# Ledger of designs, part 73: designed miniproteins, single chains, continued (4)

Each design is a single chain, and the fold is of that chain. pLDDT is the mean over its residues in the fold that is shown.

## One batch from the design tools (miniprotein)

Design m14698
Fold by ESMFold2-Fast:
Structure m14698 (fold): chain A 59 residues (1-59)
Amino acid sequence: SNAIAGILEKEKPIFDEAKKAIESGDEKKLRELAEKHGLSVEEVKKRVENYEKYAKEYL
């Protein structure tokens, strides 16, 4: 749907950065990214999981 496409487009920059940090085990980068966006590290990880779920269904 167009709504899902819009969410994926908006979230892609944070997803790309967060996913790279998670895969490399860069906890410092995850904390910095979370702080930049006013989120906790757990919330950033949750957003990555949600993005992957919607991207698999949409893309």
Scores: mean pLDDT 79

Design m14699
Fold by ESMFold2-Fast:
Structure m14699 (fold): chain A 54 residues (1-54)
Amino acid sequence: SPEEERAREAGKKAGLSPRSIEDVVRAVRQHLAAGTYNESTIPVLVNTYKEKEA
């Protein structure tokens, strides 16, 4: 989906590992399926995984 593609690119720009990028994409997919996706979803997830890798 366009949202999953945006999540993948945002993760790449943030310097996340391939594993963390796929985790962010999976979480975005889950938010879309649950109807909880919003404009902050990708930034929050990217920052969360960036902190986990630091």
Scores: mean pLDDT 83

Design m14700
Fold by ESMFold2-Fast:
Structure m14700 (fold): chain A 62 residues (1-62)
Amino acid sequence: SSEEIEEKANELTAKVVEALENGDYETAVKYIEEIIDLAKEAGSEEGAKAAEEAKKEVESKL
């Protein structure tokens, strides 16, 4: 289960990077929200906080 969570986190992170490279900040925010949800499900408070900070930075570009 933890390995599957890590794999999903990596896939979502790759999608965030692709969206940011394309200037698609709205799509990047959506994928970051999925990362936040995944981190909360995994019990990673630090991971959720880091993703929430990333979301704020991306939203500042909207």
Scores: mean pLDDT 82

Design m14702
Fold by ESMFold2-Fast:
Structure m14702 (fold): chain A 75 residues (1-75)
Amino acid sequence: AEELLEKARQAYENGDYETAIKLAEQAVKEAEKQGNYRLLAEAYGILSIAYRKLGDVEKAQEYMKKALEAYEKAK
């Protein structure tokens, strides 16, 4: 799960926002299966910044809100 997040971050840093989104979506599914709210928050964070780079401000805001909600559940 953490490996998917690392790959998503690398894709984002390389300007490959579509790959970053795809990998972060996979990380969301794995984090949900594990009940790992910290990973879930990090995955939503990557989705937010990647969508912002693609100009999808509405999705960026939606995922940022989801990231904050997941952080509240993480201890």
Scores: mean pLDDT 84

Design m14703
Fold by ESMFold2-Fast:
Structure m14703 (fold): chain A 99 residues (1-99)
Amino acid sequence: MFEEKVKLKPGESKRFEFELPAGKYRLTVEVKKGEARVWVFYSVGDKLVAVYDSGILKEGEVFEQEIELPEDGTLTVIVSNTGLDGKEAEVHVKLEKLE
């Protein structure tokens, strides 16, 4: 299980990379303040297997995505404050393995 709160100035992004064994995972991204957009990339070696995009998330909105990894691979999560509203964003990111 992974959990982090991140603050992003307008136009800033934070990248998380997880080396994960095959399995089922849940990614939860909650916008506590401001606006954010989430990109998720699943890669095996040099091959990009899946891409998810939350679109623009507003304050109080939650992006939840269940992700099945058939093979050991890398999950890259990018949380971006697009800067469109000119406000700082506060975002809570959680990644959990489902049983």
Scores: mean pLDDT 84

Design m14704
Fold by ESMFold2-Fast:
Structure m14704 (fold): chain A 48 residues (1-48)
Amino acid sequence: MFGELLERRKRIADELTKKTVSVEELNARERQWLDELFKRAKEEAEKI
């Protein structure tokens, strides 16, 4: 589970570096991904 968060972060960084995605799509993905990231991070912390 936690590894998935790191993979998503890397994928977003790679997309930004390559600039293969439109700015609006990046903003939509980033906000949605951030919401998921915070939710999962909280759940992972609770499982410790």
Scores: mean pLDDT 68

Design m14705
Fold by ESMFold2-Fast:
Structure m14705 (fold): chain A 90 residues (1-90)
Amino acid sequence: MSEEEKRRKALAENFEIFMKRLVELLRKQGKKETAEEVEKLAKEGVKKIEEGDKEGTKKILDEILELVKKHAPELYEDVKEEIERFLETL
């Protein structure tokens, strides 16, 4: 339990850092509404990761990726690769 809790906390922290960078980049591109939606999903994702909810985490990542694909397609491939690398660590 202790080592699993430490792993989930580290994953949540890494996810939060990645999401903060993505939100900042979206805001710099003038995509404020998309940035706010991603930030909301990121907060839900942090909670799901800390709870060990792998299915819920994957759902949140899918929703973030769809928002990026729709509103910031130029970032899609980079965000997809980061998400795929993150999923390998779950």
Scores: mean pLDDT 83

Design m14706
Fold by ESMFold2-Fast:
Structure m14706 (fold): chain A 93 residues (1-93)
Amino acid sequence: MEAEKLGKEAEELLKKAKEEGDKELLEKAIELALEAYALYAEEVVKAGKVKLTEEEKEELIKKLEELEKKLGLSEKAKKYFEKIKKIIEKAQE
């Protein structure tokens, strides 16, 4: 599935989780959102138009790690954070 479709599905699940107070829907929404961002980040890096310095890469990784701690994520969601960090590290200068 494309990142855009996964992002839209995650948004809909977040709305349902808020209305129903459903922890499982919240977890699923976070997982789909992170998967969508991982795919989007991979596409952006592959296009080769975004250049990141070593310092910018470290700053983005720190922001992701703070977000991971703040959200108290499942092991599956943490896997997507790790994937996003690796994608950021692969970006060219």
Scores: mean pLDDT 73

Design m14707
Fold by ESMFold2-Fast:
Structure m14707 (fold): chain A 88 residues (1-88)
Amino acid sequence: SAEAESLAAAARALARAAIETGSEEHLEGVEGVADGAVALGPEAAERVAEALLAEAERGRADPRAAPVAARLEEIARRTRRAAEERRA
């Protein structure tokens, strides 16, 4: 859906900013987008999780960004779990 694509685009932008800056503000923004995606549905949550994992993988090319990449990976995993729990 257009909404799911919009949330995935927002997640990518915020994740890139978090990798570049290490900012908790950008990580909080990622968590907010992820929560919105879970509320929208499992398809949106999966698109956001995929976007976050892709940005984390790119970020891991820089060892300095490894802690932020790990945080993005954890947010992606939590997003998938929350969406699955809402389906049950």
Scores: mean pLDDT 86

Design m14708
Fold by ESMFold2-Fast:
Structure m14708 (fold): chain A 68 residues (1-68)
Amino acid sequence: SKAAEELERMNKLKEVEEREQFLDIHEEAQKAIETLKRLSEIPAKTEEERKRQNDEVNEFRKRIEVLS
């Protein structure tokens, strides 16, 4: 039936999307690790800057975790 074909197509698209994101995330994980390293080297002069750095670090980690 068309419903079964649509479900299979959707599942396949999701699998392809997840696999593409998996490969992209391997690259993004390496990029995020580099970014985290650079962020740790940047001195925060204000509390607002420190908060922004921590928020960015947490966002990168969260992003990696979603597709690990």
Scores: mean pLDDT 67

Design m14709
Fold by ESMFold2-Fast:
Structure m14709 (fold): chain A 96 residues (1-96)
Amino acid sequence: VSNYQKKADEYEKKALELARKAAEIVDPETGQRLLDLVEQALKDFKSGKNVKKGMELVDEARKLLESIPEARPYGEELEKAVGNAADYYEGINLAK
């Protein structure tokens, strides 16, 4: 169903946008780590081969944001956006 791909793409874009915004308000090393975690988690969910690893990376990204008071508001929204993308990617992968 094309609707699943569209929804997955929408939530992936939202997750990456939130990660970029959070990265801009933290130190450059922490910001790059956050972006790497989110990008790899999305790749893991999209492939369907490393879903458990993707979930671990999302948890690491959330804990990283929760440790930084100015970035904390992005943590919950980012987790929701990545989770929604993961759910739609799972639906796509099950259809194969």
Scores: mean pLDDT 81

Design m14710
Fold by ESMFold2-Fast:
Structure m14710 (fold): chain A 63 residues (1-63)
Amino acid sequence: SSLQRIEQLLRQAEAYLEQGDVQKGRQLIRQAMEELVKSDLPDDVARAMALRLRRLQEQADQL
């Protein structure tokens, strides 16, 4: 499902950022954003995913 794919991409992005691989982390964040934009998830779920993506982008910006 779109939700499972976005969750996988978010988990992978978080892991790469924790390892200091900012470039790979940013790539996965972009892929998760693309999946979210093309998804048909409920509005509340989509907003929750967007917030998680924003937090990961902020984390990447601090590295």
Scores: mean pLDDT 85

Design m14711
Fold by ESMFold2-Fast:
Structure m14711 (fold): chain A 67 residues (1-67)
Amino acid sequence: SEIDELAEKMAKELEKNGYAVTEPVPLDQVPELIAKVKELLPNKELKFSVARVPGDPDKVRVLIKEK
């Protein structure tokens, strides 16, 4: 699924850089994305935050950082 591919991309970016930022994603898909990233990186302590997308109230960017 698109969310599985996005989670895999974010996990790889976290492994390379210690942080990752998504493209705008629907708000209702954020919990699934977080769960999948945690499953891919179970040994890392991760901090998740969200940033609003101006002009699109139904979407956010998810910011992920290794704690």
Scores: mean pLDDT 84

Design m14712
Fold by ESMFold2-Fast:
Structure m14712 (fold): chain A 73 residues (1-73)
Amino acid sequence: MTPEQRREEGEAAVRAARELVEELRRLKEEGAPEEVIVSKATAARLWAMAAANLGLEEEAREIIKEVDEILEE
């Protein structure tokens, strides 16, 4: 993997995770079932971990923190 490819894949992983975080917020606001909320939170964390593995550790930590804060609402 080239450095450029790793950056692009990492940025894509961050975007995917952030989209899932926004969906998670919407689902919590709408009162979605706990199983759906947990599923979206897990998906967001997995994409954040992928971003961390690609060198975007700071962005990944921010995303995981946001997920945890939403779940603690």
Scores: mean pLDDT 83

Design m14713
Fold by ESMFold2-Fast:
Structure m14713 (fold): chain A 60 residues (1-60)
Amino acid sequence: SEADFAEGVSRAARALMAEGASSEEAGLAVIEALKEAGYKETDPEEITERALEVYRRRLA
């Protein structure tokens, strides 16, 4: 659902900020992860995992 999707996005952003990302970096990584997934409905865990991968790639 839309609510589940929004919760997934919020959870992913919080996870990235816990890893040291700024709010801007977290937002950009989540957007990139969603774009790579084709903006399909995904579970919160998948969104978080993909966003963390994007963020870590940017630190390399």
Scores: mean pLDDT 74

Design m14714
Fold by ESMFold2-Fast:
Structure m14714 (fold): chain A 102 residues (1-102)
Amino acid sequence: MLAEGYRLMDEGLELYKEGKYEEAAEKFREAAELLRDVDPKSAAEAYILAAESYLKAGKYEKAIEYANQAMELAEKLIEQGDVGMGLLLMGEARRIKKEAEK
């Protein structure tokens, strides 16, 4: 699952660079789901990238949904002692939600 999750993140980044935001978001979402239980930090990062990609694609409801998923994982990272990364990810998730709710 780890190797497949990271491959999907790389595919998402390539699609994002090409401006294919909705397709990129789908790859980042798949990566996050695969990584959620085995690498929660990378999963949270993937959910942020999915949310940002959905936001850029104009898919506001999905942007909010995946920002919330990233925020949930970020809270767990803070509880586990990865406070700096958790706070950074929570900040990005809150920013995405505010932009999607406008």
Scores: mean pLDDT 87

Design m14715
Fold by ESMFold2-Fast:
Structure m14715 (fold): chain A 56 residues (1-56)
Amino acid sequence: MLYRATEDVFGGLEKPVLIPKGTVLELLEEIDENHWLVRYKGELLVVNKSKLERIE
């Protein structure tokens, strides 16, 4: 499923990666109630789901 960032989001496992507002992300897995694993430009990033909007 595809999601769009509704605001700038910091994601990453070891180092924060800035994901700009409007970026489209592929949801891969729900890690916990607040955090999803997404693919962004070939990288696997953990992001806060509250900052994502479903588009698919």
Scores: mean pLDDT 78

Design m14716
Fold by ESMFold2-Fast:
Structure m14716 (fold): chain A 65 residues (1-65)
Amino acid sequence: MEVVITAGAVVPASASLEEAIEAAKKRLEELAKQAGAKKILDTEVVSVERVGDKLVVLVRGTAEK
């Protein structure tokens, strides 16, 4: 059974976009594991926003349970 999981990360604006996306993906993997998922099937970057001195990244993934 597939589940859709959304995860976010907040990193300093001095971080690279790649680092911000990787942080969000790691959070997605953690949430998928907590939900009892066996693997992540795909991952999509939903949004990237600069908020003051922070970068806020949201990713969405489909995980197999």
Scores: mean pLDDT 80

Design m14717
Fold by ESMFold2-Fast:
Structure m14717 (fold): chain A 60 residues (1-60)
Amino acid sequence: SLPLTDEQVAEAVRLAELALRSGDYELALDAAQSALKANPENERAREIAERAKEKLREQA
């Protein structure tokens, strides 16, 4: 798998934000984790991933 470009990381973060707002926590976590694999220092992706994980725990 090729690493994501900076533009693709930004797109993944936007997808994660939209998914989180719509209640699709599994998609939000997946998109945020994809961004973090390419850029582990992305603060926004980390925040979205943690929020999505918390919401998924609430559903369990």
Scores: mean pLDDT 83

Design m14718
Fold by ESMFold2-Fast:
Structure m14718 (fold): chain A 63 residues (1-63)
Amino acid sequence: TEEAKEYYEKGKKAYEQGKYKEAAEYYKKALELDPSNEEAKKAYLEAEIEEGLQLIQEAVAKL
């Protein structure tokens, strides 16, 4: 759907800005609208991995 494409594009922009949590949320919305989109599924997983790594790095830095 057109809405799924819009969320996917918003996710890409957030990802480019290093806002991985926001990117994952947008990709999740895209997948809710079009579950068969393999590119959005891959992007969602990559954004979640990057967010997780960022959170671990921040937690380690506080120790």
Scores: mean pLDDT 83

Design m14720
Fold by ESMFold2-Fast:
Structure m14720 (fold): chain A 78 residues (1-78)
Amino acid sequence: AEEELLKRIDEAKGNITAAINAAMEVFREKFGVEEATKYAQKISRVAREAERRYGPDEATRVLKEQALKALKEMEKKK
């Protein structure tokens, strides 16, 4: 799950909208729509704020960090 998540984010190649969507697709596939939706707004907001302030590379780093944290939290709820 972690490897797949990071790979899909990297495939967006700095497109933050595509990277956010890729992370949300992984979450929907693994944990369902309801669990994915709980994290979608927070991850999207944080990543887009980082993009506006620091650019796409930093936004991608922040997105990866937030997405991995969300993944760990969702796995613990199994």
Scores: mean pLDDT 78

Design m14721
Fold by ESMFold2-Fast:
Structure m14721 (fold): chain A 61 residues (1-61)
Amino acid sequence: SDELLEKINELTAELAEEMSKLSEEEKEEFQKEGEKLSSLSPEEQIKGLEELLKKAKEKLK
């Protein structure tokens, strides 16, 4: 449904913003993990993006 795609886009935008604050090496790791999510179902993509966003925020503490 369109709702899942909208959520993926929102999480991707938030993750990109948080990743902009990380080191170059950390950005590469997060980008690689995000790329792996693109082959999964929309529901798994949302779950994976939420976990990556949580990890990115934890790295910035």
Scores: mean pLDDT 80

Design m14722
Fold by ESMFold2-Fast:
Parts: sequence; C-alpha cells; structure tokens
Structure m14722 (fold): chain A 84 residues (1-84)
Amino acid sequence: AEELYKKGLEAGEKGDFEGAKELFEKAAKEGDKELSAQAYFNAAGAYFEMGDLEGAKKYLEKALELDPDNEIARAALERIEKEL
C-alpha cells in the first residue's frame, strides 16, 4: 500500500495524473485508515488536475469519511460543489 502511494506521488510530480489516480486508488484499497484517507485525498487532486470535478468530489467525500478534520479537503469539496 505505501509503495503504491509513493508511486502515485511520483506519477503526479511528473504530470501523469491518469497514472497517479489509479495508483492512489489501489493504495487506498490496500492501506490502513490513515493511508487510505491520504490516498483518496491525493486521488481527488489528480482528478481535479484532469478537469474531472465529479471524480474529484467523489474522492474528497471518501477522504473526509476517513478523516473529517481535513479542512483543506472540506474547503475544496465546498468549492467544487458550487461549480457542479
């Protein structure tokens, strides 16, 4: 899980947002609660960079279910919901 998460970060840094989201989604399925929350949050970021606001919203909601105190994710979700 942690290995997939790190590969997702590397893909995102290279601008491969399609690869990054897939790696973060896999990391979230295999990780513990904390890693899954971080992976869902970063998957939402990858969807946002690709212009997929519905995908970004879905993964921000998943991240907030696991980590409701993530104020950055909450603010991002509120902004995206106003655009949908």
Scores: mean pLDDT 82

Design m14723
Fold by ESMFold2-Fast:
Structure m14723 (fold): chain A 71 residues (1-71)
Amino acid sequence: SELERLLEETEALLERERPALEALLGPEAAARVVELAREMARALAEGDLEKARALAAEIGRVAEEALARKA
């Protein structure tokens, strides 16, 4: 199914990009971003746009806070 394919492609992308996210954000923030991105992909797949928007906002917040701690 298209849904199943999108979730598989998203998982492959997240695992491929994980080392770069860890280098940029640190392992804790990178793990949280990956987790939230998986949840966002699932919400989009289910048509829950409100949940997807909330998760996207949380990803931004986690990334901003992690980058601020390295400043």
Scores: mean pLDDT 82

Design m14724
Fold by ESMFold2-Fast:
Structure m14724 (fold): chain A 86 residues (1-86)
Amino acid sequence: SVEEAKELLKKGEELFKQGKYEEALPLYEEALKLLEKELGEKHPLTLEAKENLAKVYLAMGEKEKAFELFNEAGMTALEQALDKML
Protein backbone atom coordinates (compact mmCIF):
# COMPACT_ATOMS: atom_id res chain seq x y z
CA SER A 1 0.00 0.00 0.00
CA VAL A 2 0.94 3.68 -0.37
CA GLU A 3 0.98 4.10 3.43
CA GLU A 4 3.44 1.17 3.77
CA ALA A 5 5.63 2.71 1.04
CA LYS A 6 5.66 6.10 2.80
CA GLU A 7 6.72 4.46 6.08
CA LEU A 8 9.51 2.57 4.25
CA LEU A 9 10.72 5.83 2.64
CA LYS A 10 10.79 7.52 6.06
CA LYS A 11 12.79 4.67 7.65
CA GLY A 12 15.13 4.54 4.65
CA GLU A 13 15.77 8.29 4.88
CA GLU A 14 16.63 7.98 8.59
CA LEU A 15 19.11 5.16 7.83
CA PHE A 16 20.57 7.09 4.86
CA LYS A 17 21.20 10.13 7.08
CA GLN A 18 23.09 7.82 9.48
CA GLY A 19 25.26 6.49 6.61
CA LYS A 20 23.65 3.02 6.87
CA TYR A 21 23.34 2.60 3.09
CA GLU A 22 23.25 -1.24 3.06
CA GLU A 23 20.27 -1.11 5.48
CA ALA A 24 18.53 1.76 3.67
CA LEU A 25 18.77 0.09 0.22
CA PRO A 26 16.16 -2.70 0.71
CA LEU A 27 13.69 -0.24 2.30
CA TYR A 28 13.88 2.12 -0.71
CA GLU A 29 13.67 -0.84 -3.13
CA GLU A 30 10.49 -2.16 -1.46
CA ALA A 31 8.99 1.35 -1.29
CA LEU A 32 9.64 1.91 -5.02
CA LYS A 33 8.11 -1.50 -5.87
CA LEU A 34 4.96 -0.70 -3.86
CA LEU A 35 4.62 2.81 -5.33
CA GLU A 36 5.04 1.55 -8.92
CA LYS A 37 2.33 -1.06 -8.26
CA GLU A 38 -0.12 1.29 -6.49
CA LEU A 39 0.47 4.65 -8.27
CA GLY A 40 2.37 3.79 -11.45
CA GLU A 41 5.83 4.74 -12.72
CA LYS A 42 4.99 8.39 -13.51
CA HIS A 43 3.56 9.43 -10.13
CA PRO A 44 5.57 12.18 -8.30
CA LEU A 45 5.99 9.99 -5.20
CA THR A 46 7.30 7.09 -7.37
CA LEU A 47 9.80 9.45 -9.05
CA GLU A 48 10.93 10.73 -5.63
CA ALA A 49 11.49 7.11 -4.51
CA LYS A 50 13.59 6.45 -7.67
CA GLU A 51 15.73 9.52 -6.93
CA ASN A 52 16.22 8.43 -3.30
CA LEU A 53 17.19 4.89 -4.38
CA ALA A 54 19.63 6.41 -6.92
CA LYS A 55 21.23 8.48 -4.12
CA VAL A 56 21.72 5.30 -2.04
CA TYR A 57 23.40 3.52 -4.97
CA LEU A 58 25.60 6.58 -5.59
CA ALA A 59 26.65 6.66 -1.91
CA MET A 60 27.54 2.94 -2.17
CA GLY A 61 29.70 3.52 -5.28
CA GLU A 62 27.19 1.85 -7.65
CA LYS A 63 27.41 4.72 -10.16
CA GLU A 64 25.87 2.94 -13.18
CA LYS A 65 22.77 1.85 -11.23
CA ALA A 66 22.45 5.34 -9.73
CA PHE A 67 22.69 7.05 -13.14
CA GLU A 68 20.10 4.69 -14.66
CA LEU A 69 17.59 5.54 -11.90
CA PHE A 70 18.31 9.31 -12.07
CA ASN A 71 17.85 9.17 -15.85
CA GLU A 72 14.54 7.27 -15.55
CA ALA A 73 13.20 9.70 -12.94
CA GLY A 74 14.40 12.76 -14.88
CA MET A 75 13.09 11.53 -18.24
CA THR A 76 9.66 10.66 -16.79
CA ALA A 77 9.39 14.13 -15.19
CA LEU A 78 10.45 15.75 -18.49
CA GLU A 79 7.88 13.70 -20.46
CA GLN A 80 5.12 14.77 -18.04
CA ALA A 81 6.11 18.45 -18.47
CA LEU A 82 6.16 18.13 -22.29
CA ASP A 83 2.71 16.44 -22.33
CA LYS A 84 1.24 19.53 -20.60
CA MET A 85 2.85 21.89 -23.16
CA LEU A 86 1.72 19.90 -26.23
Scores: mean pLDDT 79

Design m14726
Fold by ESMFold2-Fast:
Order: sequence, then C-alpha cells, then structure tokens
Structure m14726 (fold): chain A 62 residues (1-62)
Amino acid sequence: ILRESADYTYLQAGVQSARETGRILGDEELAQRLIEEVRRRADEGDVSDAAVELAQRREELK
C-alpha cells in the first residue's frame, strides 16, 4: 500500500472532493471532469494545489 505517500493522500482527497462537489450540485458529469482534472494535475506534480482548491470549494458548498 502507498500509505506514506503525500501525493497519494492529496490525490485521494482531491478525488473525494470532486465526487462530493458533483453530488452536492447533482452534476455527475462535473464530478467526472473534476476527477479527471485532479488525476491530470497529479501526473504533472501539482496534485496538492488541485486537492486544496477542490476541498475548499466543496466546503463552501455545504
């Protein structure tokens, strides 16, 4: 398992935030697009910024 990887933790948080944002807004297509964006930014080494941005956006929607 990859429990000690900070990038893994950020990737998981970003994907979860994307799914929850789409669920709150009732937009499954948006959720998928946000998940793809998080994964793409993870490949680019920018996953922490993507995860923080989506988590903050999700919190504001609650």
Scores: mean pLDDT 73

Design m14727
Fold by ESMFold2-Fast:
Structure m14727 (fold): chain A 100 residues (1-100)
Amino acid sequence: SEEEKRYELWSKAEKEINTLFDNAVAALEAGDDEAFLENMRKIAEVYRKLAEETGDPAAREFAEGVEKLIEDYKAGKITPEEALGRLWDLRLEYLRKRAG
């Protein structure tokens, strides 16, 4: 069904983001700014693709939110810890929108 296909696409994206988030946390703990930013960009790309494949506006909003976090971090407006906290908040908001 369409619902099953959307669930499979979402499930794949959620599995990918779990790995990328863990990699971003590990990069932060190691002080590896380049690896941190690369994993953040990959998170945005995963959810941009999910939005394109499903038409889910919540996935698009999540991708755009992560893209803004990357720019704010690069501009020195937020700390790495604040960036991860805001990524977590964006992910929880995405999950709430998807559940309702």
Scores: mean pLDDT 84

Design m14729
Fold by ESMFold2-Fast:
Structure m14729 (fold): chain A 86 residues (1-86)
Amino acid sequence: DLDREIDTALARMYIAIGNLLASRGDLEGAAESYEKAAKLAEEAEDYELAAEAYENLARVYEEMGDEEKAEEYKEKAEEYREKAEE
């Protein structure tokens, strides 16, 4: 499935971009990149990658002081981790 392969590749790229932005303290930019990665991973049905993206989103929102969003994304990450283990 070409669309799935492209979405997975793009999701991995956005996670890498998010990691770079987070490492330099650009938490808002990191969140945007991880959100794009999560959406692409969901569309590709790559649940392990979706979980990784949401784990990174939860961490970034926690660092920004947004406890509500951090908890929401942590819950999503756990749901996708469970799907990925099957």
Scores: mean pLDDT 87

Design m14730
Fold by ESMFold2-Fast:
Structure m14730 (fold): chain A 90 residues (1-90)
Amino acid sequence: SKEAQIALVKSIADYLKKRFPELKEDIDKLEQTVIEYIETGDPELLEEARKQAENIVEKLKSLGYPEEDIEKAKYLLDTIVRIAELARKN
């Protein structure tokens, strides 16, 4: 259900915000964009979510996080976007 997918997105975003509190505002924005995409299906929101996820990764690099933390963050950010994409498929 969309409700279960939204709950999963919120759970992953909450985990990321606890791990990377400096990026709370950027992660909150991504969470909002993804949830709106799940609800509306607007393809511009999916493109925006991908750009927001890339921006979060670049900010993590700029803050000097270790490569292993950056790769884990990338995986979780990609997972959020994938959940949104799957929510709008058949």
Scores: mean pLDDT 88

Design m14731
Fold by ESMFold2-Fast:
Structure m14731 (fold): chain A 115 residues (1-115)
Amino acid sequence: DRRRVLAELLERLGAALDAGVSIEELAELLREVARTLRELGHEEAARLAEEAARLLEELHERLGGERALAAFRAPSAEVAMTELGLDPETAELAQRARVALGEALALLAELLERE
């Protein structure tokens, strides 16, 4: 059942975000979500999930685990720069990762409603 699979993916992503899993674990989950979405024929949603994973992986590479998570959880690039002392490029990367994840979640929720 395609709707059940989509609901499970959305629930897993929501649970991971609520639990504050590491950036590495979140990126791995997004890669898994993208694979499942592609298998279901949702190529656009898969690409958004892959882009979110890529940006999170880059953020982790630049900051390391705990700092990457803090940067990703910051409400804005400005807060990341002022509260965490991040350079503008890294703060913008964290914001891009948040936006990409938001777009992937929004499309996944929309697909669930259509099924």
Scores: mean pLDDT 85

Design m14732
Fold by ESMFold2-Fast:
Structure m14732 (fold): chain A 118 residues (1-118)
Amino acid sequence: MSLKEQIVELAKRAIELAEELGELVARHASPEIAAEANELIEKLKELYEEIIENVDDPEKVKELAEEAARLVGELAALVRRAQAAGQISPEVARRLMELLAELAEITETILVLAEEML
């Protein structure tokens, strides 16, 4: 598999994980937390879609992946805050953090692959 093909498959997997995250939040979080999380999730999905569209531009892929990593961090902070406030259960928080850890790992891998293309 080429570096570009690897980036595309990773970004597609990231979109699937972001959709799973959105479904879990919609089912188990308070409406206020669900609304805030969905804003970040939709922006995150857009960034991975843009990574796919710009796969021939490794510098652009790197910039998009760095922004995606920041949003994953913001979602993780939101999950921790929501758990502390009792707005999500500890079990739901654990599941969300597992999905966010996978997203962080995928995003870091995309960054490494983009740097190899430079």
Scores: mean pLDDT 90

